# Designed miniproteins, single chains, continued (5): the designs that were tried, part 22

Each design is a single chain, and the fold is of that chain. pLDDT is the mean over its residues in the fold that is shown.

## One batch from the design tools (miniprotein)

Design m16738
Fold by ESMFold2-Fast:
Structure m16738 (fold): chain A 70 residues (1-70)
Amino acid sequence: SAEDELRERIYKELEEANGGASRQIADALVEMAKEFGLVEELKGVTLEEAAKAVFDRILDEAEKRRKEAK
């Protein structure tokens, strides 16, 4: 699946860059991408682009929550 493909790619890239918390970071990033419906779009992009897209969505959600708290 697209979700499994994205998760596997992130695992491999993170393991090459940092063998520490790679699995936890990859799992968190993929779950956020899945929640935001970005998995299909992100499976074909670089890890840097995928991380940026997920962080942009997190910031958008934080902005919505701040408006709800007003």
Scores: mean pLDDT 71

Design m16739
Fold by ESMFold2-Fast:
Structure m16739 (fold): chain A 96 residues (1-96)
Amino acid sequence: SASRRAALTLGVAKGMLLIIHWEGLKLNDRELFLSLMRKLQDDLVATLSELDPELAAEIRSRSSEILDQLAAGKLTPEEATDRLIAILDEAEKRLE
């Protein structure tokens, strides 16, 4: 089902977020970290748009707010990662 495929896509995205977070900590490069996060967001939203366009729009909106706060220095990379994971976890729970 589309819901199951969307849930799997969200799970893969969470795995990629953890990898990006770990790499960002090793490199101490906020600009690279932000760039990788925005690429993951674009790839995730593109995939979800084919399965659940309403969910894709919600994820883009909520994740963009977090990434903009990170870019503005209002969030640390760790805080941004935690909030992004929470958004994906909430989305997965709705899909079952």
Scores: mean pLDDT 82

Design m16740
Fold by ESMFold2-Fast:
Structure m16740 (fold): chain A 75 residues (1-75)
Amino acid sequence: MDKLVEKLKEMQKSSLEEQYEMLIELAEKEGVTLKELEEAASKLGGHPVSFSDEELKNVTPKELAELLRKAREAL
């Protein structure tokens, strides 16, 4: 979890294009779930986002991008 929080903080200092690339890596290569991103965003002071079990089962890279966008706007 601490590594993910550090990675999210580093992403906030990067360009929008770099943030998108890192999001794709987290989703496709590291198997990071929407729940893990939610927990990391909460540690960064983001909005506590609650997703239903149905939404969690249908998580796509697009939804992960939306979560990161909301986390950034909450900071």
Scores: mean pLDDT 56

Design m16741
Fold by ESMFold2-Fast:
Structure m16741 (fold): chain A 57 residues (1-57)
Amino acid sequence: MIEKLKEAAEKGDLEEVEKIAKEMGLSDGGVQAIVDLAKRGADPETVASAAKTLKTS
C-alpha cells in the first residue's frame, strides 16, 4: 500500500493517491489531507509518512 501511494504521488496522479488512501482505510478527512498534501507538491516520502500517521490515529 505505502509503496503504491509513494509511486502515485511521485507521478502526480492525484486520482490514484485518493484511491490508494481509501484502500488503506483512511477516513474521508484523512484521504482529503493526503490528496491536498500531494497537490501542494509534498515529496512522496512525506505523503507516505502522513498516510501512516493518519491510519494509526
Scores: mean pLDDT 80

Design m16742
Fold by ESMFold2-Fast:
Structure m16742 (fold): chain A 73 residues (1-73)
Amino acid sequence: SNVQYIVEQIQRLLTQGFSTETIAQALQAEGVPVENAQLLVQPPKSTPLEDVVANLPPELQQKVEQALQKLSQ
């Protein structure tokens, strides 16, 4: 699992002007459940994004990574 890559890519996409809606839709298109996609783009204020990503099952981390790579292209 590549927790740091996922965190950095989400933050980069947001900085580049991608909306949370667009990122969440890209995640869902790769099979990430809506609840997980929403937590990744709008994490709880008390929880670092790194912890949200680290708590995902490895299979979901892989899908997230693939979705973010496709969105970056």
Scores: mean pLDDT 83

Design m16743
Fold by ESMFold2-Fast:
Structure m16743 (fold): chain A 56 residues (1-56)
Amino acid sequence: MDKLIKEGNDLYKQAKSLGDSIGSSSASNGIKYAKQGNLDLAKKHIKGAKDSLDGT
């Protein structure tokens, strides 16, 4: 869980600096689900944040 929370926070900072509202919302949702112990949803939303930042 700690890895997903750290990754989500890093992605959130990157998305905010780039003005990527989709990436920042996905990263914050990933952090939320990671804190709840929902690994599957946390991973899905973290991937969504990465995909948004990569433009894919």
Scores: mean pLDDT 80

Design m16744
Fold by ESMFold2-Fast:
Formats: structure tokens, sequence, C-alpha cells
Structure m16744 (fold): chain A 122 residues (1-122)
């Protein structure tokens, strides 16, 4: 079965590059540029993984992670943050993130994390 990934980032260029890379690796990918678009996508389709950037319009990444976890208990949630702070990482984990990844990172590293988390849920 082909895993479905939702990429959430306010930068069109960043999310489309990430979506293209994930599609090349065999994922089915949808994108969202805001929390409202993310929630709309979740109502329309089932996702195995969501990649959520810390910088989104109208909400913090932590708040978005918490809202998605409440609505989708079984989705894999990966937070993408520019922070190296252990406190920030812990806030994401407490909100329901399965992993927190510090930017910048190579795309191959992100893909490895996604595949590892999918294997744990298989």
Amino acid sequence: MKPRVLVVDDSVEVRERLAAALRAEGFDVRTAGSPDELLTQLEQEDFDVALIDEVLPDASGVEVIAEVRARRPDIILIALTGSTSEEVKQRYLDAGADAVITKPMPLEELIRVIRELLERHA
C-alpha cells in the first residue's frame, strides 16, 4: 500500500520541493499552506503521516500538532522546527508529535525518519 503524506508549510516553494522529493520516493503527497487547509485535507482524505512546519499563519506549530492529534489519534506527526531547544522539542512531543526534526536537514534524513516511523506502525 502506498503511504499518504500531508506536507504543511506556509512557503509554496518549500512545500512543493518537499512534496516532489517525497513523490519521487513513492509516497502519495498532498500539501497545505495553512492550518485551515490542513484541517480541510484531513476531512477529505486519510493520511499516514503529516509533516508540520513550526511557522504557520494564525497558529503555532505546537497548537496545530495538538489539534491534529485530537482529531486523528493514529496519524504519524512529525514537527519541523528551526529550534535546537530541548524545551521546544519537548513541547512538540507533549502535544502529540511522534518526532521533532531540526531544520535544515537533508531530504534523505527526513525520508529515513518517515520510513522508520511507518515500519513501527505496520
Scores: mean pLDDT 83

Design m16745
Fold by ESMFold2-Fast:
Structure m16745 (fold): chain A 90 residues (1-90)
Amino acid sequence: MEEAVEKLREAGEISPELRSALESVAEFVRTGSGRDGVDRIVGMAEALQGVGDREGAEKAIEAARLLGRAEGPEVERLAEEGIARVRAAM
């Protein structure tokens, strides 16, 4: 949880134009919304990749993986599925 939020913050430092959206996702993750939190983080990784920020996209991917592991096997599987989709687009 805390590690995932930290990775989202790092992504926002790299892509200031998406910082507000990344902070909103980080706040959503802090409220304990595991499954929905992963979906939002994966969406941010896609957005970061779309603006050419590969480093920020990698930070968001790390955040999704960390949140998935913290929430448990079902959410971890959803995180890995989302990550695979983002990486296929990179």
Scores: mean pLDDT 75

Design m16746
Fold by ESMFold2-Fast:
Structure m16746 (fold): chain A 85 residues (1-85)
Amino acid sequence: SAVLQQLAQRYIQLLQDFLADPSAHFIDPDVLREGARIARELGHDEAAEHLLEAARLAESLPGREQQSNPELLELLRRALEALLA
């Protein structure tokens, strides 16, 4: 679906923006969960798994700690790599 491809591109951009400057951004766990659903519908199962784990971790962290959490940043990096594959 062209709509799903456009939404996937928006999530790619969101992940790129956050990883480029984590201090300037907040990640909403619900946005990550929606991204995981879209990734799964497009066959990016690995990206979906990483996004769901990132959402779970982000939900447990105070907002200002997201930018400094190495596990969260690694999950988002892996999700981005899987979406670009």
Scores: mean pLDDT 80

Design m16747
Fold by ESMFold2-Fast:
Structure m16747 (fold): chain A 70 residues (1-70)
Amino acid sequence: SSRDGAIRFTAEALIAVGDATEEILKLRKEIENSTDPEEIARLQQKIAEVEAELDKRLKEIMDRSNKEAA
C-alpha cells in the first residue's frame, strides 16, 4: 500500500529531523552560553556536521521510498 509506505517514510524522516533538531538546539544553546571564539567555532563546525549527516540520512530514506514506490 502506498499509504503504508508513506507512513513508514514519514516516520523515518521525522525521527531523523527530530534527532538532528535536538542536537542542533543543544549546540546553539552552548554557543549562546560561550564567550570563547575557539569553542564557538568548534560548536558551529559540529552543527555543520549534524546538518550534513541529516542531509545524507534523508537522501537514503528518499532512495528507499522511491524503490518501494516502483
Scores: mean pLDDT 81

Design m16748
Fold by ESMFold2-Fast:
Structure m16748 (fold): chain A 56 residues (1-56)
Amino acid sequence: GDKLVNAVLQILEEDPLADQKRLKKLMKERYGFEMTDRHLELLLEEYPDIKLRLEL
C-alpha cells in the first residue's frame, strides 16, 4: 500500500545504494514491517526506478 511505498522511498532517499537485503532490514527496524519476497516483487513491478536501484 501507499504507506509501504513511502517507507521504501524514504529508506532509498537516505541510502540510495541499499540492496534488497538492507531494504528489508531497515523496513523491519524502522517501521516494524517484515517485507516478504512477494511484497518486494510487487513493489519492483509497480516501481521500475526502485527495481533499478536494487538490482545487483
Scores: mean pLDDT 74

Design m16749
Fold by ESMFold2-Fast:
Structure m16749 (fold): chain A 93 residues (1-93)
Amino acid sequence: MENARRTAEVLRRGARTSEEPSPEEQEVLEENKEAIEELSEIAEELGDFAYKNGNAEKMMELAAKKLNLPLPKEPATMENLLDMFLEALIRKA
């Protein structure tokens, strides 16, 4: 649980600043690499889906299904998608 929270903080910082993680932050990411790899595979699948279908709402539905989360009533934005991935990461740990 603690490691998943630290990983989520590192990912939020990276998304906010676009800076590379520090060596200490990289160790936290390695500790949760399986969960991160699963989420990366889902992110790639969503990217392929968006490229082929161009529908943000359907992409959000697919994200909710793949992450085993309820479909958000919020608009299909990058911030809402990121929040879904971070919630899924915390639940997987």
Scores: mean pLDDT 65

Design m16750
Fold by ESMFold2-Fast:
Structure m16750 (fold): chain A 70 residues (1-70)
Amino acid sequence: SERDELIERAKKAIEELKKLKEKSTNPYFQEFLDTLIKALEKAIERVKQGDEEAFRIAKRLIDYAENLLK
């Protein structure tokens, strides 16, 4: 389903962001990445609970994260 695809995309993005955070030596960038990871995790948890607003927010956050990881 579209929801299952979004959740899988989010899991992949979160894992890649965690790797990027570990590779970074800049504490400000690490803090930014940590904030983004936490926002994605919260949005996906709400998506799993059936929150349609959270689905829309998660989509935008995932698109942003995927562009950052290019």
Scores: mean pLDDT 87

Design m16751
Fold by ESMFold2-Fast:
Structure m16751 (fold): chain A 111 residues (1-111)
Amino acid sequence: MEVEKARRLAEESPGGVGFASDETRELANEAVKEVLGEDYEVADILFRPVADGLELDIFIRDKEGNLVGRARAVLDPQGRLVAIEAEGKDGVTPEQLAEAVRRFVERLRAR
């Protein structure tokens, strides 16, 4: 997804938040499974416009459906990762989730 297109979709949405497409969520799931393993998946990805970029809010579920991770990533207008904050529990570390998000962003840019 292009950053400018995602920003416009979020700006037009109630509360200024857009939701990721199934294609974008699949790219994120590929990265999450690569780093965390097959027992984890993306529950949702929210997009929010910020000054000079786009914020991604990424939620991770385990196989039981429990929320076990959340990452906030900021992309610049070129889709480059400029900031990341990650939180994890129940065996998911912030470092693992940050690595999964970096791989996801590189996949988004490679398209």
Scores: mean pLDDT 80

Design m16752
Fold by ESMFold2-Fast:
Structure m16752 (fold): chain A 63 residues (1-63)
Amino acid sequence: MNIEAIITLTKPLESTDPEVIQRTVDELTKEALELAKQANIEVLDVRVSVTEDRVTVSVLGKV
């Protein structure tokens, strides 16, 4: 059976500076990918959203 799995991590932005946003995105993406690997989830897609001083990273995969 193929089961869809989604890992979502979110973090408030301390600054709206592009470098802070990019660093936060990179850190959250790395964390989400590490969690997916530990959960035996095959990563299919990575989605990033920035809204209202917050960064959200979602990893889509299958078990």
Scores: mean pLDDT 78

Design m16753
Fold by ESMFold2-Fast:
Structure m16753 (fold): chain A 80 residues (1-80)
Amino acid sequence: SPFLEEVKKKMKDILEKAKEEMKTLSREEALELADKTDKEIAKILDEFFNNPKASKEEKIEMAEFAREIRLEIIEEVEKI
């Protein structure tokens, strides 16, 4: 659905911004940014789950997508 794709894009945009910022950060600063980014993703996921227009299937797909985003954040920190 267009709604699902818009929320996925929002999460991807947040991830890409975090990755770009991490290029100039120390490991300690990158861990702090990772925590902040994870909280932003969690908030978006919570808002998606509370949307009555989101189907059960879309909620499962969004949860899996958010998990992949969180793993990519960890992988970027581990490069530092």
Scores: mean pLDDT 88

Design m16754
Fold by ESMFold2-Fast:
Structure m16754 (fold): chain A 74 residues (1-74)
Amino acid sequence: MLSPEAAAANRAAAEATLARAPELLEEIAATSDAAVQAGRVLLLMAARIDAEWAGDAELAARAEEALARAKEIL
């Protein structure tokens, strides 16, 4: 497991990205640029990893739901 400080930083990063998840999903749906779509998906994937490393199961579940929504759009 990460140190408590590193876990807190990863949780904060995941929370910040997931607060933007509705915006990121709308951007994925609105764009025809595959590189932009990939960049938004990568941010959601990073949020899931950060949540998992922080040990925050609720946050990880939220990130997985956002990724599933992105997959439905793509």
Scores: mean pLDDT 82

Design m16755
Fold by ESMFold2-Fast:
Structure m16755 (fold): chain A 92 residues (1-92)
Amino acid sequence: MAEELRREAERLGREAEELRERTTPEDEETRARANRLTARAARLALEAEELELPETPERRKMRALMEEVIALVEAGVEPEEAVEIVRKRAEE
């Protein structure tokens, strides 16, 4: 189960990277599609982790932060920028 989710997450992540490499700055639709694939890959990875590992306060916090990153990416923020936004907020 978890291995299948992790494999699917890796596949979607690779597809997102390939789309980003081929995307022109003007192609907002392809960029949005790449962002949706990245968000879906991250969700599957979190689901796989939940199935394999017991929940701890630290893991719950990391999951909440990653859900914030996923929401920003779905809203159109680049993944690297989304991570930096959430990281800065978490440092407060």
Scores: mean pLDDT 77

Design m16756
Fold by ESMFold2-Fast:
Structure m16756 (fold): chain A 91 residues (1-91)
Amino acid sequence: EKEELIKRALEELDKLVEEVLNSSTEDIEMAAVALEAQIEVLTDGVDPAEAVARVQARAEEIRAANPRSREEAEERLLENAEKLKELLEKM
């Protein structure tokens, strides 16, 4: 049931964004990176294992460097969430 899976994915994405927006700047940035990796899997046919590796590599970069400002992290999260929603709706 494609329609049911898409609906649940959209609901889970909205819940994730709402929960993460009340978290630390680092958590917001991590969530934004995770969504970016999911977009790459869905748009470019990136292997899910490669997407996981990209998220992990970026997590190490974030831990080694200062995270972005909170405003920039929130903007990136919301932008990636919107892109993923559009992509899921087209599936």
Scores: mean pLDDT 74

Design m16757
Fold by ESMFold2-Fast:
Parts: sequence; structure tokens; C-alpha cells
Structure m16757 (fold): chain A 85 residues (1-85)
Amino acid sequence: SDLQKTLEASRESALETLELYKENNAPEERIRMLEASIEVLDKAIELSSTDPNKAMTLLSVVYTASLLTDPKKALELLEDALKTA
């Protein structure tokens, strides 16, 4: 499905960014944000065929978290999404 392709592409992009962050010794909080985003995307992929509305909500949370300037707030948003998924 188009949704599944979008989720898989987003996950691949996040993995590539995580690899670059690790290579460049990025701050631990930035690494944790990307790891949490990947976990949310994994859950969204699982749900994409059974609950596409929830999968879309999780994708939206990942996008919103990426726009936040405060890594702690971004992490809290991602952790809440995983808890309720």
C-alpha cells in the first residue's frame, strides 16, 4: 500500500540519519530521539494493514517530533505514542 511504502521509506531515512549521527558522535539525546522514532515507525508498519488510521497518527507523531527544537519534548511525545500504540 502507499501508506506502507511511505512508512518504510521514512524508517529507511531515519536509519540512515542514525548511522550518520553515530559516525559523527552526535549528542546522546539526538541518538535516542532517532531510535525512538524508528520504534514508532516499526509499530506504524505493523499496524498499517490492520489499523491504517493509527499508523497514520504514529507517522504524524514522528513528523511532529522532528520539528521540535527541544529534544526532551520530542522524546516525551514519541514515548507517549509508543505507550498508547
Scores: mean pLDDT 86

Design m16758
Fold by ESMFold2-Fast:
Structure m16758 (fold): chain A 66 residues (1-66)
Amino acid sequence: SELDALLAEGEAIATQIVTLAQAQQDQATLDEAYRLYGELVLAVQRKDLERARALIEELRALLAEV
């Protein structure tokens, strides 16, 4: 499903952000990545496709800044 694909994409993006933020000792970026991924999991559980898409864009934007 599209929600399952978005969850998998979000996990991959969040994992990249966490890896980079840990290497940089950037706690603020770590906390934000975990927050966004947690919200994505909840959006997928609620079947909120619009919110899930918005959270993927927020994760992509965060990755571009690390």
Scores: mean pLDDT 89

Design m16759
Fold by ESMFold2-Fast:
Structure m16759 (fold): chain A 81 residues (1-81)
Amino acid sequence: EPLITTPNPLYRGTTSLPMGVPTGTKTVEVVDAAGAPAAGLSVTFDAATRLVQVTAAADATPGTYTLVADGIPVAKVVVAD
């Protein structure tokens, strides 16, 4: 079951706390409700530590997004104004 990124909600212009992803993860991305890449959100991923942070740009669209690791949903990202 997907976790929720902290803080919840993630305010525009802020970065989430680091969270772990499954061992062996190669790629991480944030997708919108349609499964398309989330405009205005960026992900930093360190494969050596498996830590991920999500940053919501100041102009990001508020809504619910999903953090995906190798095609598998691992967390929800709720963006607020």
Scores: mean pLDDT 75

Design m16760
Fold by ESMFold2-Fast:
Structure m16760 (fold): chain A 81 residues (1-81)
Amino acid sequence: SEALEKSMRQMADILLEDWSDRDLLIEVGLAAARWMLEQGTPLEEVRLFVEIFIEKAELSEEDRERVLRETERLIREAEER
């Protein structure tokens, strides 16, 4: 939904403001995704957050692929519970 996308964009903006170091920023974004999964957030919402985070952080194609791969690993771990 549009309201959900807006909320995810606001969360990404907050993370980007506090952590300007690129590697730390990626770690914080992935930690947020992991926390969302632990709270039982729907997989579609977690994926939406990660896509918005990648866009807002203006990550390189290499970093985007790394973050997407790590996110799918976290999702698989959550589904195996």
Scores: mean pLDDT 79

Design m16761
Fold by ESMFold2-Fast:
Structure m16761 (fold): chain A 103 residues (1-103)
Amino acid sequence: GLAELQAVFGDEVQRLAAEARSVEEQKELARRMAERIKRKAEELGWEASVEVSERDGVTTYVVTIKSPLGLTTKITIEVGEEGPRFTIEGPTLAEVRAAEAAA
């Protein structure tokens, strides 16, 4: 479920933040993190996609996860010389409540 995805994400964030690493190592860890989140989501029966882009020395991975109930979560991982940045855009409270009412 969502808790399992959050646990995987939390572990990978700790791994990226725990050690001083080169930008190249951070990019590799971010790529593996995006792949693991995608695999765990697919294993749980969720739809998942990963998009990668590079601009001005920053590599951005966007993991889009869609639950069977239609709830969408986007996880953005940005890696550059200033270190990794993480943004999570989850479903709204209204969307969560609508999905719970439909289940």
Scores: mean pLDDT 71

Design m16762
Fold by ESMFold2-Fast:
Structure m16762 (fold): chain A 89 residues (1-89)
Amino acid sequence: AEAAFREAGEALAREVERAASAEEAEVVRELAEEVLRALRAGDLRRAAVLATALAILAIGIAIETGSEAVLEAALATLRAANALADEVE
């Protein structure tokens, strides 16, 4: 989970930097790091909530920029968030 989410978060940040701005990419990286911090702490509920928030933010950026690459990365992040949520009852 951690390694896969780290890869997805970095891919998303790169596409956001290309389509939007370095400042927005930094927000994505910071939120992704918060998700990873929660995963390392074993807090799956917090990780799922933060991962979902990151996916929603990324979808918003994809809509604003019209970037298919950001949308693809955002949907991958949403799938990862849903997988984390399924581990939390």
Scores: mean pLDDT 80

Design m16763
Fold by ESMFold2-Fast:
Structure m16763 (fold): chain A 56 residues (1-56)
Amino acid sequence: GIAEASRLLAEHARRHGIDAPLDEETARALREAGADVEPGDTVRRAEKALLRVMTA
C-alpha cells in the first residue's frame, strides 16, 4: 500500500540519497501502490511518481 511504499522510499532516500537508484524491493512496493517506477529509477523520480498516486 501507499504507507508501506512511502516508508520504504523514505528509508532508501535516507540511506542512499535522493539521486540513488531504487532497489528491486522499493520499486516493487511503489508499483504495488500504483507508482510508475522501475528498479534503477532515482529516488527523486520515485518521489514525484508517489506524489501523483497520493494526490489522485
Scores: mean pLDDT 83

Design m16764
Fold by ESMFold2-Fast:
Structure m16764 (fold): chain A 78 residues (1-78)
Amino acid sequence: MKEKLELYNAVVERIHERYGETLSDATLSAMDILAFRRAMGLPWDEEDERIFKALGLSEEEIELARRIVEEAIRELEE
C-alpha cells in the first residue's frame, strides 16, 4: 500500500511541476484521477473515458492526459 501511494504522490508532483501552470484545472484533475487508478493497479477502461468526457475533456485531451501519466509512471518506476 505505501509503495502505491508513494508512486501516486510522485506522479502527481511531477505532473504539477511540469504542467501545473500550463494545463487547465479539468485536465489536471483528470490526470490526478488517472494517476491514482494506475498507481493502484487498475487498468484503463471505458469508465475512465466516460468520466473524463463528463468532465468536459475532448478525446485529444484524454489521450494527452493518459500519455503524460503513463510517461511519469515509466520515469518513476525503477
Scores: mean pLDDT 76

Design m16765
Fold by ESMFold2-Fast:
Structure m16765 (fold): chain A 70 residues (1-70)
Amino acid sequence: VEEAKKMVLEAAELAEKEGRDHLAKALRLQAEQITEKTAASSLYAAAHVAEKIGRKEFAKKLLEEARKIA
């Protein structure tokens, strides 16, 4: 849970750095609401955002972490 929250927040920071403020805000809200049950889905959402901002390697890492806990 804490690891997933940290990764989602990292994706939010990257989105903000790329000028995608609305995506960053959405990811921060998801991180605040993250639980054992929602950790995998939150990581999938973060991976999608990472892919949209061109961070393909980071997106792949997030996807693998989500699959480990799904």
Scores: mean pLDDT 78

Design m16766
Fold by ESMFold2-Fast:
Structure m16766 (fold): chain A 79 residues (1-79)
Amino acid sequence: GLSPQVVDAIKNSGLSEKEQEDLIKELEDIGDQTTADVAAAKTDEQRQQILQDGTDQALKVAKEKAGQKVADQIKKISS
């Protein structure tokens, strides 16, 4: 599931309950897809690229839907 710190940031973002649920699901789907793609990757370089792409996608979605504070929490967990 999504990290508790990211969930808390989403809950404090001012989004409606439904918007919070939709965003959490979208971020979990990105995480699940990234994990599957990493497991299927053949090289360390491919794994690093997949992790970077997944992180960038999650940051973009979080920033656009919930703002910079949620994006910053995702970045902290990804570093």
Scores: mean pLDDT 83

Design m16767
Fold by ESMFold2-Fast:
Structure m16767 (fold): chain A 79 residues (1-79)
Amino acid sequence: SSSLIRTLAGLALAELRKVLDDATAEAWVARFLAARSEEEVRAIAEELRKHLEGRGVPDAEGVAESLRRAGLEILRLRA
């Protein structure tokens, strides 16, 4: 469902906005939305984890895992 994908993307964006500026958060969510495979979602989540760790975000792993799960669910909804 397009509406459910928009809802999941909105929740992911809100989560990232807690720790990143709006433009950076939107760019990361767009990468997850553009992902075409589970391997791409995992790679983006790993890059996000490293980016958040580099910025000193205390729960970088937890945030990246949340976005990984959202990205995988979006892929399933598109199938």
Scores: mean pLDDT 88

Design m16768
Fold by ESMFold2-Fast:
Structure m16768 (fold): chain A 70 residues (1-70)
Amino acid sequence: DAEKKAVENLRAQFESAKAIKDPQARLAALRRIHETAVSMAKVTPDEDAKKELEKLAREVQEEIARLEAE
């Protein structure tokens, strides 16, 4: 299932981004992942994939907010 693989790939990118040592590079990677998740959620015909992408976008935004508060 292409939609499931796309969601899994994006979640793997989110985990990799959290491991980036440089705070500025980490924040930039998280912002790109957030934009990708939001964009994919808007165009996907799969309702389950859309819900997972919206959940991922929320998790990424919370991580961005945490880093910006530091």
Scores: mean pLDDT 83

Design m16769
Fold by ESMFold2-Fast:
Structure m16769 (fold): chain A 106 residues (1-106)
Amino acid sequence: MKVEELTKEAKERGEKAKKEAEENKKKLDELSKNPFYKEAKVVGQRAKGAARAQGMKDVEDAKAKYPEITEEQLKTMKDAADLTGEAAGAKAGVDEGEKKVKAAKS
């Protein structure tokens, strides 16, 4: 894969992740009114950290594999990692919160 293709794919992943995070943040705001929100938030924060760590490793791997990669391209990949982390965290928080609502209703 060429550096330009890698950077374009990272940007596209980041844009998709940003939309997913925005949708799930609205659901988390509604869940914040419920007593299980604190545990859902912890689950979300762990998922965010794990996804961001993987994304940052991918950035370091790209830097090692493509010494010609520019600072701007690296920033695009780092931004994508952060956005992917936000999306993963928000989704995990919503999934845990909704699971607890279903269990409480049953």
Scores: mean pLDDT 81

Design m16770
Fold by ESMFold2-Fast:
Structure m16770 (fold): chain A 76 residues (1-76)
Amino acid sequence: SRPEDVSLEEVEARFTKEVEENAQKVLDELKKENPELTMEDLIEMIEKEIEEARKRGDEHRVKAGEVVLKEFKKLE
């Protein structure tokens, strides 16, 4: 691994923790980067990512995605 490369696993773990601690803050930050992003788009993207993770047997990513999805669905 290259030391200057961001670890995708570490990024995913940090993102999941931030969403679990304050999903509204994460959503607000995402909307600042992409003002056209809707809650429906975000949920669809996460659900597709979970399905792809399940297809490849990545249980860690599936669990992380399910936590993120659950927290964002609470914001409706």
Scores: mean pLDDT 74

Design m16771
Fold by ESMFold2-Fast:
Structure m16771 (fold): chain A 63 residues (1-63)
Amino acid sequence: KKVIEEVREAVLAEDKSPPLIAKAQAEYIAQLIEEGKLDEAIKLAERLGLAKAVKLIREAKEK
């Protein structure tokens, strides 16, 4: 749960898209993490250039 909030904050801080798009991307990545689809979340964050979010999701996957 804490990882999901940290990832949302990281996406919103790093994503240079318009605020509504950045929020939608943050929520979709958070949803993938809640569903246990960590590899899909990492792939999407990498495609969007969200290095901090990628790091947080990778750390969550390795624990």
Scores: mean pLDDT 79

Design m16772
Fold by ESMFold2-Fast:
Structure m16772 (fold): chain A 74 residues (1-74)
Amino acid sequence: SMEEKEFEEIVNKAMKELREALASVSPEKQKELSEEFYKFVGELYEKLKNGEISLEEAKEKIEKKLEELKEKAK
């Protein structure tokens, strides 16, 4: 539960940053990039739950994905 809460906080922060970065992008592109991020986060959560990755590694992967999506928004 504590690990789940911390993961949720990381995801919520990243989603806020993504929304800000996508503010001037078309609705279609916003949807595509948001769906890609949600899918990625879902896969990471499953790996975290199964002990395949640490919370620290999940943070790094989320940060990297956020930067990738911000670049695609340019």
Scores: mean pLDDT 84

